# Designed miniproteins, single chains, continued (4), part 60

Each design is a single chain, and the fold is of that chain. pLDDT is the mean over its residues in the fold that is shown.

## One batch from the design tools (miniprotein)

Design m14067
Fold by ESMFold2-Fast:
Structure m14067 (fold): chain A 84 residues (1-84)
Amino acid sequence: SDLEELRKRIQAIVEQAQQLLALAKSDPDSYADDAISQLRAMAAELQRLLQLAQRGGDAELVKLASDALKTVQDNLAEVEALKA
């Protein structure tokens, strides 16, 4: 179903965001700029997915998308701090 595809995409974004944070923390000079760019794109995608979930009325999916967006935004802030 379309909702199951949204769920899988949200989960994949969260997993990738965690990997980007780990790479940036391991070697900021090599990975931080790319991680920031990718995390910004992921946050924008998650905002769109959250809107789709809200229109569908699935409370679990809305929570999943909202929690994922917060995780990506928190990871973005951590990577940006590595460059300060």
Scores: mean pLDDT 88

Design m14068
Fold by ESMFold2-Fast:
Structure m14068 (fold): chain A 66 residues (1-66)
Amino acid sequence: SEEEKELLEIFRKILETYRAVKARHAGDAAAQARIDEGLRRTLDYFSQHLSPEAREELRRLAEEVA
């Protein structure tokens, strides 16, 4: 749906922010873990508003940060 496309676009922008923050803390394992936990919670929230097919795309996008 159009709404799902918009949500995935918003998520891509959020991922760019997570990637930048993670890069700033590359040597800090504790910070990396907190950032990864934040991303996991964000993924869970977006998943509640997406079809199974759109959730798979969301998962693929998230793997780009890991």
Scores: mean pLDDT 80

Design m14069
Fold by ESMFold2-Fast:
Structure m14069 (fold): chain A 81 residues (1-81)
Amino acid sequence: MSEIEKILKELDELLLKGELTREKALEFMRRLIEVFEKEDPETAKKLRELLEKFEKAETDSEQLNVLWEAVALVTEYLKKK
């Protein structure tokens, strides 16, 4: 299992348990950016834009929507491999 797949699995487990906090979501987004800076800098750039959008989000629903956009972007990248 790749580092990216491990991050996504941990995120899914926290979401399923209702344990995903804003702090943990930010940590996951930062971890994804760090991994993609090494693997695909273009995806890392897009993830940084999503991180900025996440930090500006005023509601939990807006924060979750940005997080799902990040997960979708990462999943599409993995499908291309």
Scores: mean pLDDT 80

Design m14070
Fold by ESMFold2-Fast:
Structure m14070 (fold): chain A 91 residues (1-91)
Amino acid sequence: MAEKGKEYAEKGKELGKEGKGEEGGRYAALGGSYASQAAEKGDLEKAAEAGKLAAEAGTIAAKSSKGPKGAASGTGGAIAGIGAAFQGGAK
């Protein structure tokens, strides 16, 4: 689960760097979601790492976004990533 979160976050980061902020934001949100699920299942260290990557990917996607949909996805991914990172760090 955390591994999938990292994979999606890295994919979102690459898409954001290409200027595909909308697609990058969607992958960042997926990465954050998987990181959050990993934290819930007790994979806290891996969840924190995946969450940090998702937050970074979400920020890049939001900046690269030309429309509100991509910006919203990027922001959501960043928030989910931050939450997962905090949850992982708290244990």
Scores: mean pLDDT 68

Design m14071
Fold by ESMFold2-Fast:
Structure m14071 (fold): chain A 64 residues (1-64)
Amino acid sequence: PSDEELREEIEEALRRMQIAVAKSTLETKGIRDPEEAVKYLLEKDPNASPEMIEATREAAEELS
Protein backbone atom coordinates (compact mmCIF):
# COMPACT_ATOMS: atom_id res chain seq x y z
CA PRO A 1 0.00 0.00 0.00
CA SER A 2 0.99 3.64 -0.49
CA ASP A 3 2.20 5.92 2.30
CA GLU A 4 -1.13 7.75 1.91
CA GLU A 5 -3.09 4.54 2.54
CA LEU A 6 -1.02 3.76 5.64
CA ARG A 7 -1.45 7.33 6.91
CA GLU A 8 -5.24 7.10 6.44
CA GLU A 9 -5.35 3.82 8.40
CA ILE A 10 -3.31 5.32 11.23
CA GLU A 11 -5.43 8.50 11.27
CA GLU A 12 -8.64 6.43 11.43
CA ALA A 13 -7.28 4.32 14.30
CA LEU A 14 -6.17 7.44 16.19
CA ARG A 15 -9.59 9.04 15.60
CA ARG A 16 -11.35 5.99 17.07
CA MET A 17 -8.99 5.95 20.05
CA GLN A 18 -9.59 9.68 20.66
CA ILE A 19 -13.36 9.08 20.64
CA ALA A 20 -13.02 6.16 23.08
CA VAL A 21 -10.83 8.17 25.49
CA ALA A 22 -13.15 11.20 25.30
CA LYS A 23 -16.18 8.96 25.89
CA SER A 24 -14.58 7.49 29.03
CA THR A 25 -13.77 10.97 30.38
CA LEU A 26 -17.26 12.29 29.63
CA GLU A 27 -18.88 9.27 31.32
CA THR A 28 -16.75 9.89 34.43
CA LYS A 29 -17.78 13.58 34.50
CA GLY A 30 -21.44 12.86 33.64
CA ILE A 31 -21.37 15.07 30.54
CA ARG A 32 -23.74 13.97 27.75
CA ASP A 33 -24.36 17.22 25.85
CA PRO A 34 -21.98 17.67 22.87
CA GLU A 35 -21.68 21.44 23.41
CA GLU A 36 -20.89 20.97 27.11
CA ALA A 37 -18.34 18.29 26.20
CA VAL A 38 -16.56 20.63 23.76
CA LYS A 39 -16.64 23.45 26.34
CA TYR A 40 -15.11 21.12 28.94
CA LEU A 41 -12.34 20.10 26.51
CA LEU A 42 -11.51 23.72 25.65
CA GLU A 43 -11.44 24.68 29.35
CA LYS A 44 -8.88 21.92 29.98
CA ASP A 45 -6.97 22.37 26.70
CA PRO A 46 -7.53 25.71 24.91
CA ASN A 47 -5.20 24.53 22.12
CA ALA A 48 -7.13 21.33 21.40
CA SER A 49 -6.94 20.35 17.73
CA PRO A 50 -10.05 20.40 15.49
CA GLU A 51 -9.78 16.60 15.43
CA MET A 52 -9.93 16.42 19.25
CA ILE A 53 -12.91 18.80 19.31
CA GLU A 54 -14.74 16.66 16.72
CA ALA A 55 -13.90 13.42 18.55
CA THR A 56 -15.16 14.87 21.83
CA ARG A 57 -18.42 16.04 20.21
CA GLU A 58 -18.92 12.59 18.64
CA ALA A 59 -18.21 10.86 21.97
CA ALA A 60 -20.91 12.93 23.70
CA GLU A 61 -23.38 12.13 20.88
CA GLU A 62 -22.73 8.41 21.44
CA LEU A 63 -23.44 8.83 25.16
CA SER A 64 -26.75 10.59 24.47
Scores: mean pLDDT 79

Design m14072
Fold by ESMFold2-Fast:
Structure m14072 (fold): chain A 76 residues (1-76)
Amino acid sequence: DQSQKSLQQQLQLQLIEQQIDQVTAEIQAKFDRSGEKTIEEWRELSKKTKALREKNKSFIDLANQLLEDLQRLLAS
């Protein structure tokens, strides 16, 4: 069922989006007092994540790549 597969893909993307939002919030909390460069990097990744979600919400792989970038920033 094509409808079923589409719904599963949307659900997976929603889960990834939730993880991105959580990591973004953790980055904000951890780095809100950091130097301007770190804050700028976080803001830029946040903008990229939002733009990608709006234009390419069906592309799970791209969302996963952004999530990895955000997680790396949080780990740094």
Scores: mean pLDDT 64

Design m14073
Fold by ESMFold2-Fast:
Structure m14073 (fold): chain A 71 residues (1-71)
Amino acid sequence: SDPELQAYKEKLEEAFLKRDVEAVREILEAVPEKYKEEMVELVRKMADLARMLGDDALADELLAIADEVAK
């Protein structure tokens, strides 16, 4: 396990639970390049979860951030 990656994942999960979309963006932009793909994948999974819970607005915002950062 990578403790640095785990710390970023925990920070991202906290931002998601608080519905802090700006914090999600800032975390993805600050993440080292080597973790970027895995962190973007995690945000896409969070968007799927938000949509399953009926939060389409949050899901759409998270997907937009993931797609923008993945470019």
Scores: mean pLDDT 88

Design m14074
Fold by ESMFold2-Fast:
Structure m14074 (fold): chain A 82 residues (1-82)
Amino acid sequence: TVEEKLEELQELINELQRLLDEEAPDEEIRRVIEEIREKIEELKKLAEEEEDEETKLRILFHIIAAEAEILLAERWLKRRRA
């Protein structure tokens, strides 16, 4: 379940990167950003319940990476409209 959620998160990040590379419409990019945010919240709850320290840290590092990707995408969207 944790592994499945991490894999789902990575697939969404890959999709976000593809949409940015293709200069997809803002609406599509924002949709994927929202989906990533939903997965981050699910993973945060899993991390809170996780007993294994290494697994917990792995979840947290993936969350940090995903949040960084969102920040980069949000900045790209703002710059594109400026």
Scores: mean pLDDT 85

Design m14075
Fold by ESMFold2-Fast:
Order: structure tokens, then sequence, then C-alpha cells
Structure m14075 (fold): chain A 111 residues (1-111)
């Protein structure tokens, strides 16, 4: 469990950093940089979901399982996004679900 949590936090930090770079690229109108950062963010989102699923299995927490499903839904929304505005909205929602997941996992680790 501790190894999964450390890996979860490492990917969480990477996604946060990529989201900031993506937001900056969109604000600057840098289409190529935005595309590159979006692609990398989607790759890390897949890895994050896989780790979150393993944590959900080990904790058997219904709340964590529900949040993992919300992550999948927000990732699918990001993949379907065709405009900068849709991309920004999808990434912000993904980050909100990630924050809720981190909080729920930290609560399970206290038990």
Amino acid sequence: MEELYEKFKEIYDKIRALADELFSAIQAGDVEAARKHRARLLQYADEFIEIAEKIAEETNSPKIKELVQQLRDEKARLEAATTPEETLSAVRNLLKVMDKLLGEIEEELKK
C-alpha cells in the first residue's frame, strides 16, 4: 500500500505540473505546446487511473471506487475535447477529482 501511495503522489505531481504547462500554452495561443502537454497529461492520467484502481482494490473503499470511475469519465471527456475551452474545463474537472481521491486515500491510510 505505501509503495502504491508514493507512486500515486509522484504521478499526481506530474499531472499537476503538466496541467500548469498546458494552461500556460493555451493562454499564450501555443497550439503545438498545448498539444504536446495534453498528450503527456493523457498518458500520465492512464497511469494514475491504474494506480488508483489498485488502491481501490486494496482499501475496498466504495468512495475511492466511485472517484476512480469519475477519473475515467473526466479522462474520456479530455480525450473528446476539440477546443481550448473544452480542454481547460476537462483538465480542471480531472484535477478536482484527483484532489478528492488524494484526500480519500489519505483518510484510508489513517485507519
Scores: mean pLDDT 86

Design m14076
Fold by ESMFold2-Fast:
Structure m14076 (fold): chain A 94 residues (1-94)
Amino acid sequence: MRLKELAEKFVEIARAVFRETKRTGTLAVSVGEAELTDERIYFGELTTSAGERFPAFEEELSKEEFEEFKRLFYELSKELEEELKAARAERAAA
């Protein structure tokens, strides 16, 4: 489904950002919305601990589609969080 593809793309972008910033051990991921006259735009951004922001996507979604996207993103982001924890533990052990 399109929403799952969007969530997967967002997580892959987050993984790419993590690889670049893994020395900091931190990555914040956010999903938001913005409303313009009779339009609603949903967006995903990645933020490092240094405050650097990486835009991932902007999509015109219904409220129901956005809620489903958040659910899918949350599930996928759990795996990313565990990857981040494992990478930090590995570096601490090395």
Scores: mean pLDDT 57

Design m14077
Fold by ESMFold2-Fast:
Structure m14077 (fold): chain A 63 residues (1-63)
Amino acid sequence: GSGARATAVAYGERLLAEARRLGNEEAAKLAQEGLDIAKSATDDAGAQEAGRLMHEAARLIGL
């Protein structure tokens, strides 16, 4: 639905905050990159790339 982008942005912001809390700079970088793409993406390819980066960040911080 229309909330999908807002949900992805909220998830990215949460991952970025958690990565920074844990001091995991690599995860923070991936979460920030995914968040930036989620905020600017207008197509499915951009949405998939944002998801991929966020999933990699989550994996690095044990989620």
Scores: mean pLDDT 82

Design m14078
Fold by ESMFold2-Fast:
Structure m14078 (fold): chain A 78 residues (1-78)
Amino acid sequence: SPFEERLREIERETFERFEKLFAEIKDPKELRAKLLEVYIEALERIIALAKEYNLPQELIDAIEEQLEKAKRRLEEVK
């Protein structure tokens, strides 16, 4: 599926970014903030992909709720 292939690409790129952050950042607060930033970007990309492929609105809404939670967590760490 073209959708699954593009989703796997987002997952792979996100994992590589997480690996780099874990290797380079020693401060727990900075690491948490940067991990949340990468996760937020990944969720935004997944929402865009889900909309492009006309996934059910209920699934899109669930991912958007997760995005809002992640953004709130980032503001708490900032």
Scores: mean pLDDT 89

Design m14079
Fold by ESMFold2-Fast:
Order: structure tokens, then sequence, then C-alpha cells
Structure m14079 (fold): chain A 134 residues (1-134)
């Protein structure tokens, strides 16, 4: 079931960042290492931010969506005000891929709405409200 959704999502991906997010989330959900691209989204964050501390924020967001860990929730809410645009884009794109692969249309719609907001501060505020509601 997840393999078919993964193939359909890869065909719909509009750019390299979306493809890297789909690959990273598929690897996260299945424990499979898809070559090339197993760490493509994390490498994108490192390349754009030059900040090693931000590289793992995407993985921490995916672990939170999967586990609903209170510790990860608290960590993400604390880090959210300081997120750069490339990290926020990577988190939102990965969250959308996660929602699609896990059959969560409500989560997908909310994350797509947040991603469509015109500025970073509105995206951060909406993502914070989403995380608090989960």
Amino acid sequence: MIEKRFEELLKKAKNILEKQAILSVYNFLTGKYTAPGAFGLELYVLFETQNLDEVWLVSEFLYFLHTRSPELKAFLLRRLPTLSQPVLDAILIAGIAYAELTDRPDLRAKLEEIRSLPNVEDQKAALRALIESL
C-alpha cells in the first residue's frame, strides 16, 4: 500500500526538494534506504543553512508526527520561532509527504494551507497552532 502511494507522489513532485522529502519520509516510514536520496532532505537543510543543529529538525518533526512524543512537541514549539525559511520549507514539505504516505488527508490539507501562506511568521504561527492541536 505505501509503495504505490510513494510511486504516485514521486510522479506528482514538482521540484527536487519535494522529491527529496518524499524519499526521506518513505525511508523513515519503511526503514528502507532508497539510493540515491536516503538523506537528501537533511543534506538540503545543511546546504541552505550551513547549520548542523538544524539538519535533524525535519527528522524530529517526522518522529513527532509518528509518535506524538510530548518531549518532541515541547522541543519543536521551543525551536519554531528561530527556524529559517529553508528549514521551515523542508519541515512543511516533509510533513505533507508524511501525511500522504500515511493516509492522513486532514493533516495534509492543513500543512498545504500553512505552506501556501505568503510569509514565514504566518507559517510559523499556523504550524505552532497545528503542533499544539496534535
Scores: mean pLDDT 79

Design m14080
Fold by ESMFold2-Fast:
Structure m14080 (fold): chain A 60 residues (1-60)
Amino acid sequence: SMEEELENRKKILEEAQDVAYRLLARRRGLTDEEIASMTPEQKDALLQEAREEALKKFEK
C-alpha cells in the first residue's frame, strides 16, 4: 500500500509536470509534435523562461 501510494503520487506529479510543460510550450507557439520531441534540457529551459515571463505578467 505504501509503495502503491508512492508510485501513484509519482505518476500524478509526472502527469502534472507534463501538462504544465505542454501548456507553457503551446503558449510559446510550439506544436504538439515539437512538445513531444523536447529533451529534458529543453523542458528545463522552457520552464525557466516561462517562470520569468509569468513573473513579468504578474507584476504588470
Scores: mean pLDDT 73

Design m14081
Fold by ESMFold2-Fast:
Structure m14081 (fold): chain A 60 residues (1-60)
Amino acid sequence: SLPRRLEVEVRFLDADGNEVTVTIRLEAPSDAAVEAAGQALGDTFRRLHAELERIRKELE
């Protein structure tokens, strides 16, 4: 079967206010594998965001 492909674009501002774009591409042997990979990636980014927010508040 053909590999499944998922592409997600994430945009954020750097410390100087410049827009930065990151493109994440996932390829997997099945839709279930793409979904699992997407969930794991989403959880990782949520944890990273929470940690960065915590550090930012501690530095204020």
Scores: mean pLDDT 73

Design m14082
Fold by ESMFold2-Fast:
Structure m14082 (fold): chain A 89 residues (1-89)
Amino acid sequence: HHHHLSPEVAEWLPFYLEALREVLKELNVPDALIDETVAFLEAHPASTREELRLQVRSVLTFYANITLQDPDALLERLEEKAEELRKKA
């Protein structure tokens, strides 16, 4: 039940989650499932940015298998969106 968040994860988590919402909406994932997925990741935060990337990649792999997309291409696009969102903040 202890929440331990590294400064790097605390900085990047909100931008990865917002970018994930946008990518999943582009894949026509229902809003209810997007909200559930984001809430799960917020409740189970990664310890490092690399772990955050791997958690997000696992989510993208699940939805990519349903939509016949490339999960690595989706991850690259998501990380580009996360970086853009951070620059705007």
Scores: mean pLDDT 80

Design m14083
Fold by ESMFold2-Fast:
Structure m14083 (fold): chain A 55 residues (1-55)
Amino acid sequence: SPERRELILEEAELTVELMKLTVEAKVNGYYTPEQQKKIDELNAKIAEIAAQLEA
């Protein structure tokens, strides 16, 4: 369905954002509190989309 396609695309976009933050942390050699907060927010959004895709 179009709705399912949009959810899959949003999940992919959030996953790319998460991977970019991981690259930044590797370059810096540590996770900043700001990066950790953003990672937590992205993981929460990804989990919500995953739950919608399972419904």
Scores: mean pLDDT 84

Design m14084
Fold by ESMFold2-Fast:
Structure m14084 (fold): chain A 114 residues (1-114)
Amino acid sequence: EVYEAESETFTAKVEVERVSETKVHETIEVDGVTFEKVITRVSETKAEAEVYYNGVLIAKEEVTRLSETEAEKVVTYRNGVVVRERAVRVSETEAEAEVEELGRTTHVTVKKVA
């Protein structure tokens, strides 16, 4: 499956590969820079992820499912920066997210394109 994410400052393409019932691999391209993400479901409401850039672990994520349409994500970068995201699914193919980083809030729209 392929998703596109857009904010006022960036565009990203996300390719999602389901590896097993509990494991997902994502390839994320942001403005020509590629990141790899490995997501593991640890329970019905929680998942953990590791984000890699050029084979180096740069961030860890914790995702909590709050409802069928809402999830929270906390991203901790290797340098100690913490990013918080809340996402709401608005349709079968669209979600809206608010991302808070260093006191700044960014709105991101995510669409399923394939």
Scores: mean pLDDT 80

Design m14085
Fold by ESMFold2-Fast:
Structure m14085 (fold): chain A 118 residues (1-118)
Amino acid sequence: SPTLERVREIFDEHIEKVKEVFEKAKKELSPEQAKKLEEVKETLERQLRQLTRHFERVLPDLSPEEFLARVRAAFEGLLRETRSLLEEAGIPEEVIEKIVKELEKINEETLKRLAEVL
């Protein structure tokens, strides 16, 4: 369906923007910290791709409001998990706050774009 294709495009663009946040953050880190940041990025990318497949599958069965609420909850859960993984990896708090703030902005932009196509 046209809606399914647009939703997929929005999630794919979301994943690319998330990857760019991590690539920018690497420039502020030591090589050892950058390697740990890469591991967190890869984990988040895998989880986002799994969520994309899940939401594509459930899209026909949910109202627009229910779909958006579930995507928001999933993004909030991933954001909390990502913060914990970054803390465990020993990433400096200033870099963690910068990453989390940028991811929150990307999440809100993605939710707005999804609302426009549902």
Scores: mean pLDDT 91

Design m14086
Fold by ESMFold2-Fast:
Structure m14086 (fold): chain A 70 residues (1-70)
Amino acid sequence: SVASRYTAYRIAAIGAELDGNLEEAERYMERVRELERQNPVLARASREATRLLQQGHSLPEAIKRAREIV
């Protein structure tokens, strides 16, 4: 699914960045940005979920908010 590919690319980008492979991380992030351009609702849901997680909300709460957007 689009959501599965989106999640996989984000995880891959984080892994590459942690390995210091910034060029590979940027390639994965370009794939993420392309999926966001093609799926604006998914991009908005992901941004809201990330914002909630960054503010200390739980994963189930972030998922609930994402579901309300899609």
Scores: mean pLDDT 80

Design m14087
Fold by ESMFold2-Fast:
Structure m14087 (fold): chain A 73 residues (1-73)
Amino acid sequence: QTIGVYLFLNKQGQLLGYQKPGQPKVFFDPQLAPLQDYSVLVPVSSKEDLLTILDKFQASPSHKQTLLKALFP
């Protein structure tokens, strides 16, 4: 199944957090929430799709693991 996920980004395009449909917003660090500049909606159908998208948005290895666990438990 394809999941639409919101990614929250600062003005440098760096990943701050995410939101799954029907779930609350999650910021990796609550102090980062005020730094959000924009959001993008991304379709995710596989772990490979997710990792490709996260690489585009300069996600750290820890942020990649957090999102993999959240979307593909």
Scores: mean pLDDT 82

Design m14088
Fold by ESMFold2-Fast:
Structure m14088 (fold): chain A 78 residues (1-78)
Amino acid sequence: MIEELRRRLEELERRAAEALAAGDKEALWEELVALTLLIMELQALLLDKSLSEEEKREVQELLERAAEIANRLAAALA
């Protein structure tokens, strides 16, 4: 699960970088929505008490990175 979420974030980061370079507002909005959904999934996963401390750290790292990318996309849309 966590590795799948990490892979999704890596794909979204690449697509976000492409959208930012192109200045494509449609693509920027689509990637922001996708990142927002991923952020919600990561936040929900942090509520799972079955996660190890190592897994929680990985989820927190992914969440921080996703939030940073989302902030950059939101700024480009403003």
Scores: mean pLDDT 83

Design m14089
Fold by ESMFold2-Fast:
Structure m14089 (fold): chain A 87 residues (1-87)
Amino acid sequence: MLVEEEVKRAEEALERGEEEGKSAAAHGMLVARKEGKVEELLEALKSPKVKEMFEEILEQAKRAVELSSKDTEEVLRIMQEVSDRIE
């Protein structure tokens, strides 16, 4: 019971770290909208190559912001300790 709540808290803390990455992506979308290129951006994201590059940039941004939060680090540590104790 408590373990499931801790896992949920860890997922929420990771989502919190990812929100900064999502904000960066949202800012990029805002710039594209201002330039009238939203339709072109959406069409380009259908290309596997362009989508892969965008996902890689977003993944790197998420990693950077996740490690900036002490709460996210503490939650990750708790998850690691629980995982290690299963064995």
Scores: mean pLDDT 49

Design m14090
Fold by ESMFold2-Fast:
Structure m14090 (fold): chain A 92 residues (1-92)
Amino acid sequence: MEEVKERVRKILEDFGFDPELADLIMKAALTGDEEYLRQVAERLGISLGLARALADAVRAMLAGYVDEGESTIRSLLRLAKGETPGVYSKLP
C-alpha cells in the first residue's frame, strides 16, 4: 500500500498538482468524503462531477490499477482544460 501511495502521489505531481492538492485528492479517493470532493472541485475550478471522477480514477490507482487510473486522469484533465482553458496553465 505505501509504495503504491508514493507512486500515485508522484504521478499526480507529474500531472502538475502541487503536493498539498495531491494529498487532498488522495484523501477524497480513500474516504469518498463529499467535503474533500468539494475542496478538490473548488481548488481546481472544476465541477463536483469531474472531481468525483478524478477521485474514482485515483482510487483505482491506489487499488493497483495504476495504468488505467493514469489514463483516466489524463482524459479528465484534457476535458477540463477544454472547458476552462485558464485553470490548468501550470500543466503541460
Scores: mean pLDDT 75

Design m14091
Fold by ESMFold2-Fast:
Structure m14091 (fold): chain A 55 residues (1-55)
Amino acid sequence: SVAELVAEIQEIDAKMEAGEIPGAEALARRQELGRQLLEHNRDANEEAQERLRRE
């Protein structure tokens, strides 16, 4: 779910702050999760994306 993806991103940030994973690895994981989040909510965000396109 979207909430689970967001929570996982937050956990990655916490682990990076604790020094458990390197920053480059944390950024790569966050980027992949962000892409999955976008795909999961693509249909729900269709109107928002169309509005941005009309700018």
Scores: mean pLDDT 72

Design m14092
Fold by ESMFold2-Fast:
Structure m14092 (fold): chain A 106 residues (1-106)
Amino acid sequence: DPRIARAIDYIEANLTKEISLEELAAVANMSPSAFSHRFKSVVGESPLAYVRDYRLGLATLALIHTDTPIAEIAERVGFNSQSHFTKAFKAAFGESPKEHRERVRA
């Protein structure tokens, strides 16, 4: 789907910014409701869940391969705060970003 592909390219280019459903729908030239349904049909998850999971994936790479402070990683992958990042990370992976880094390096 070329419209969904455009939205994915936009997500990848704008991860350091706040990304809204309305913004992604506008990039795809669709209403938010139509965009959300089509994105889930093509990708298998909601647009904002995809954004969250993409950010978390980049964060795991930074946690493993760099000594970058966790607060800075959260900011670089587009979370508004370390607290929001830690909650999302624990929900996705079952452990905190700090625990993940310590475990992989131990």
Scores: mean pLDDT 84

Design m14093
Fold by ESMFold2-Fast:
Structure m14093 (fold): chain A 83 residues (1-83)
Amino acid sequence: MPPRLTAEELLDLFLEAVKADPGITPEQRELAEKVARILKEKGATPEQALNAARGFAEIIRDEHPELKERVDALLAELQERAA
């Protein structure tokens, strides 16, 4: 099993997935980068990082239902690696 990720590593993994997805708009990517930066600067916990990722995922699912399966898979991976 891979080791548990820190909040910074979870945010980096989330951000790389967002940057790799051509379905994510430039505005959504900028928002994700801004949120990740703020959480890293404030010393977020892994749980806070996961909650932020879940919140962003809800926005993406609402605006882009076709990305739901991809977003759900990413959240499952982040949750497993935070445990």
Scores: mean pLDDT 75

Design m14094
Fold by ESMFold2-Fast:
Structure m14094 (fold): chain A 83 residues (1-83)
Amino acid sequence: SAGAEGALRGAEAGRKGDAEEATREANEGSNRAEREGDVRGSMAAGSAAMGAAVGVTIAKITGDEKLGAELAAKAAEAGAKAA
């Protein structure tokens, strides 16, 4: 499942402190799942990407990159479980 794989890679990126990469990986997984006809995987990874993007925004507003990355990792992990 491309959606689950993308969301898992997003979670790993978030745990490493990169909320922007977490967003990108989850979004890539969503797009691959959509091309494969996996609606559930696409929606789950897409939701993970949206949650990770919120983490990016929080990091930019607060200056707390660790908080933003942790939120992105949690969103991506939840998306992987749903895919």
Scores: mean pLDDT 84

Design m14095
Fold by ESMFold2-Fast:
Structure m14095 (fold): chain A 70 residues (1-70)
Amino acid sequence: MDYDKITKDGTYTITHTFNGVTVTDTFNVIIDKSLKKPGTYEEVDGKLVETPLLVPPGATPPKTLYIKPK
């Protein structure tokens, strides 16, 4: 998914393929314009850290993504 097209809070689904296996992940998205750098973020230990939108199969995807639009 192109996160630049995500402009509203809500639940979004991304599909990615690794080693011929298609994986679908569902995320809650919160648009946060106060973040300093455009990108995707996950809350880890009470802090927002940059995270890629795509995760490899077998990893635990973020349940909530914070997005700073361009």
Scores: mean pLDDT 66

Design m14096
Fold by ESMFold2-Fast:
Structure m14096 (fold): chain A 86 residues (1-86)
Amino acid sequence: SSAEKLIDKLVELANNKSSKKELEKVAKEIVKKAEELDPDDLKRVTQKAISASTDIILKNKDDSDTVKIMSELTSELLKILQKKLS
């Protein structure tokens, strides 16, 4: 899916030490795409995003901006998933 490809791009940007602005932009695009997904596709995308975000946080634990962006991405995806399962 396009959302899964954006998660791959987010990992690439984090590994390449790209700007926090670029990380935030891609994270926001993932959230926007997630709102359009059915619950089953959203579960897969959310699981992939949680795994990717956890890895990025562990590699960048002292970078508060990166940790915040990844934590907010995970939080927003879980909120969307909860809303769609209600």
Scores: mean pLDDT 83

Design m14097
Fold by ESMFold2-Fast:
Structure m14097 (fold): chain A 67 residues (1-67)
Amino acid sequence: TKKVEFTAEEDLKEGVFVNDLDKDVKITVYVNGEKVAEEVVPANSEKVIDLSKVKKGDKVVIIAEEL
């Protein structure tokens, strides 16, 4: 499991999540402690994830889990 935490410096729209692993990865996004996105990025692929609920000043936590 990997975790990234930051404060948004601007309103976001979308993010591209690249999975170069041979396993599927579950990406979960929390904004101010609320789950706003949960997507599975298949092995050796990429996926566009909607981040349009992230606004400037929000506390963002992204968790990546190998499945």
Scores: mean pLDDT 82

Design m14098
Fold by ESMFold2-Fast:
Structure m14098 (fold): chain A 66 residues (1-66)
Amino acid sequence: TEARLAALLDADGDGSASEGELKTFITYLNTTDSPGLADLKAYADLDGDGKISEEEYAVLAAKFMP
């Protein structure tokens, strides 16, 4: 799931996710209920409340944009 998320965020193949790409993707996960994204949404939704919070975004940002 982490590797899959990183690959989707690294669409330009430079080995890192940009802030804009990560924010857009998190917004997309919060607004789109797609079976193909269920595993990624579950991974990002650390507390299981059905939404990705600012705190969860900070965890992902630290992981992909150190």
Scores: mean pLDDT 66

Design m14099
Fold by ESMFold2-Fast:
Structure m14099 (fold): chain A 71 residues (1-71)
Amino acid sequence: MSEEEFDLEVARALGLITAAVAIIAGKRQGKEDEMKKLADEYVKKLDEASTPEEVLAITQEFIKKADELLA
């Protein structure tokens, strides 16, 4: 596996953990279904990402939307 492929795989794995944590937070605030929909869109974008930089940008957008949902 190339270093670039390894970095991308690690970034995707951390992204999936971020989605899981967001769903747990959403559930605790009564917004589980809304957070699951947001997380599903985020995970789809993660699967389509080809660089760690794209994963970071997608993750930052997801965190912003998740914060807005939980506010």
Scores: mean pLDDT 81

Design m14100
Fold by ESMFold2-Fast:
Structure m14100 (fold): chain A 70 residues (1-70)
Amino acid sequence: SEAEKYYKLGLEYLEKARKSTGEEKLEYLQKAIEAFSKAAALGHPEAFENELKVSVEHLKAAVEMTIPPK
């Protein structure tokens, strides 16, 4: 189904994000959010929960990039 296709795409981008750092990590997290959002809109039962979890992970990663490492 299209819902499952987008859900799997979201998982693939999430895996790439977790192996990345900095701006590349943020880009993959954003792509994962978009894929999970589409899956949720299409009725995938797990997609909305994963969209929320990845959105939190994206916010944390973005905040870490605005704080200089000291």
Scores: mean pLDDT 83

Design m14101
Fold by ESMFold2-Fast:
Structure m14101 (fold): chain A 75 residues (1-75)
Amino acid sequence: SREELMRRNLEVLLETARRHGNEEAERLAQEALKALDAGDFETAERLFLQAIFSLPDDVAEETLKRMREIAEELR
């Protein structure tokens, strides 16, 4: 589902942010998970994109690659 894919993407993003010590991406990913749990998908998606844009380019690219793999698993 859309919600399941977003949750898994946010979990990957949160883990990546923590691993790299990116406090901004971690905060945004945590807020996105709260929005998702509250049923506010639009806010979750916006915060998710902001978190991706706060990552260094190489980290963002690696994270997006992992997210594509997750999307394939859920199809």
Scores: mean pLDDT 84

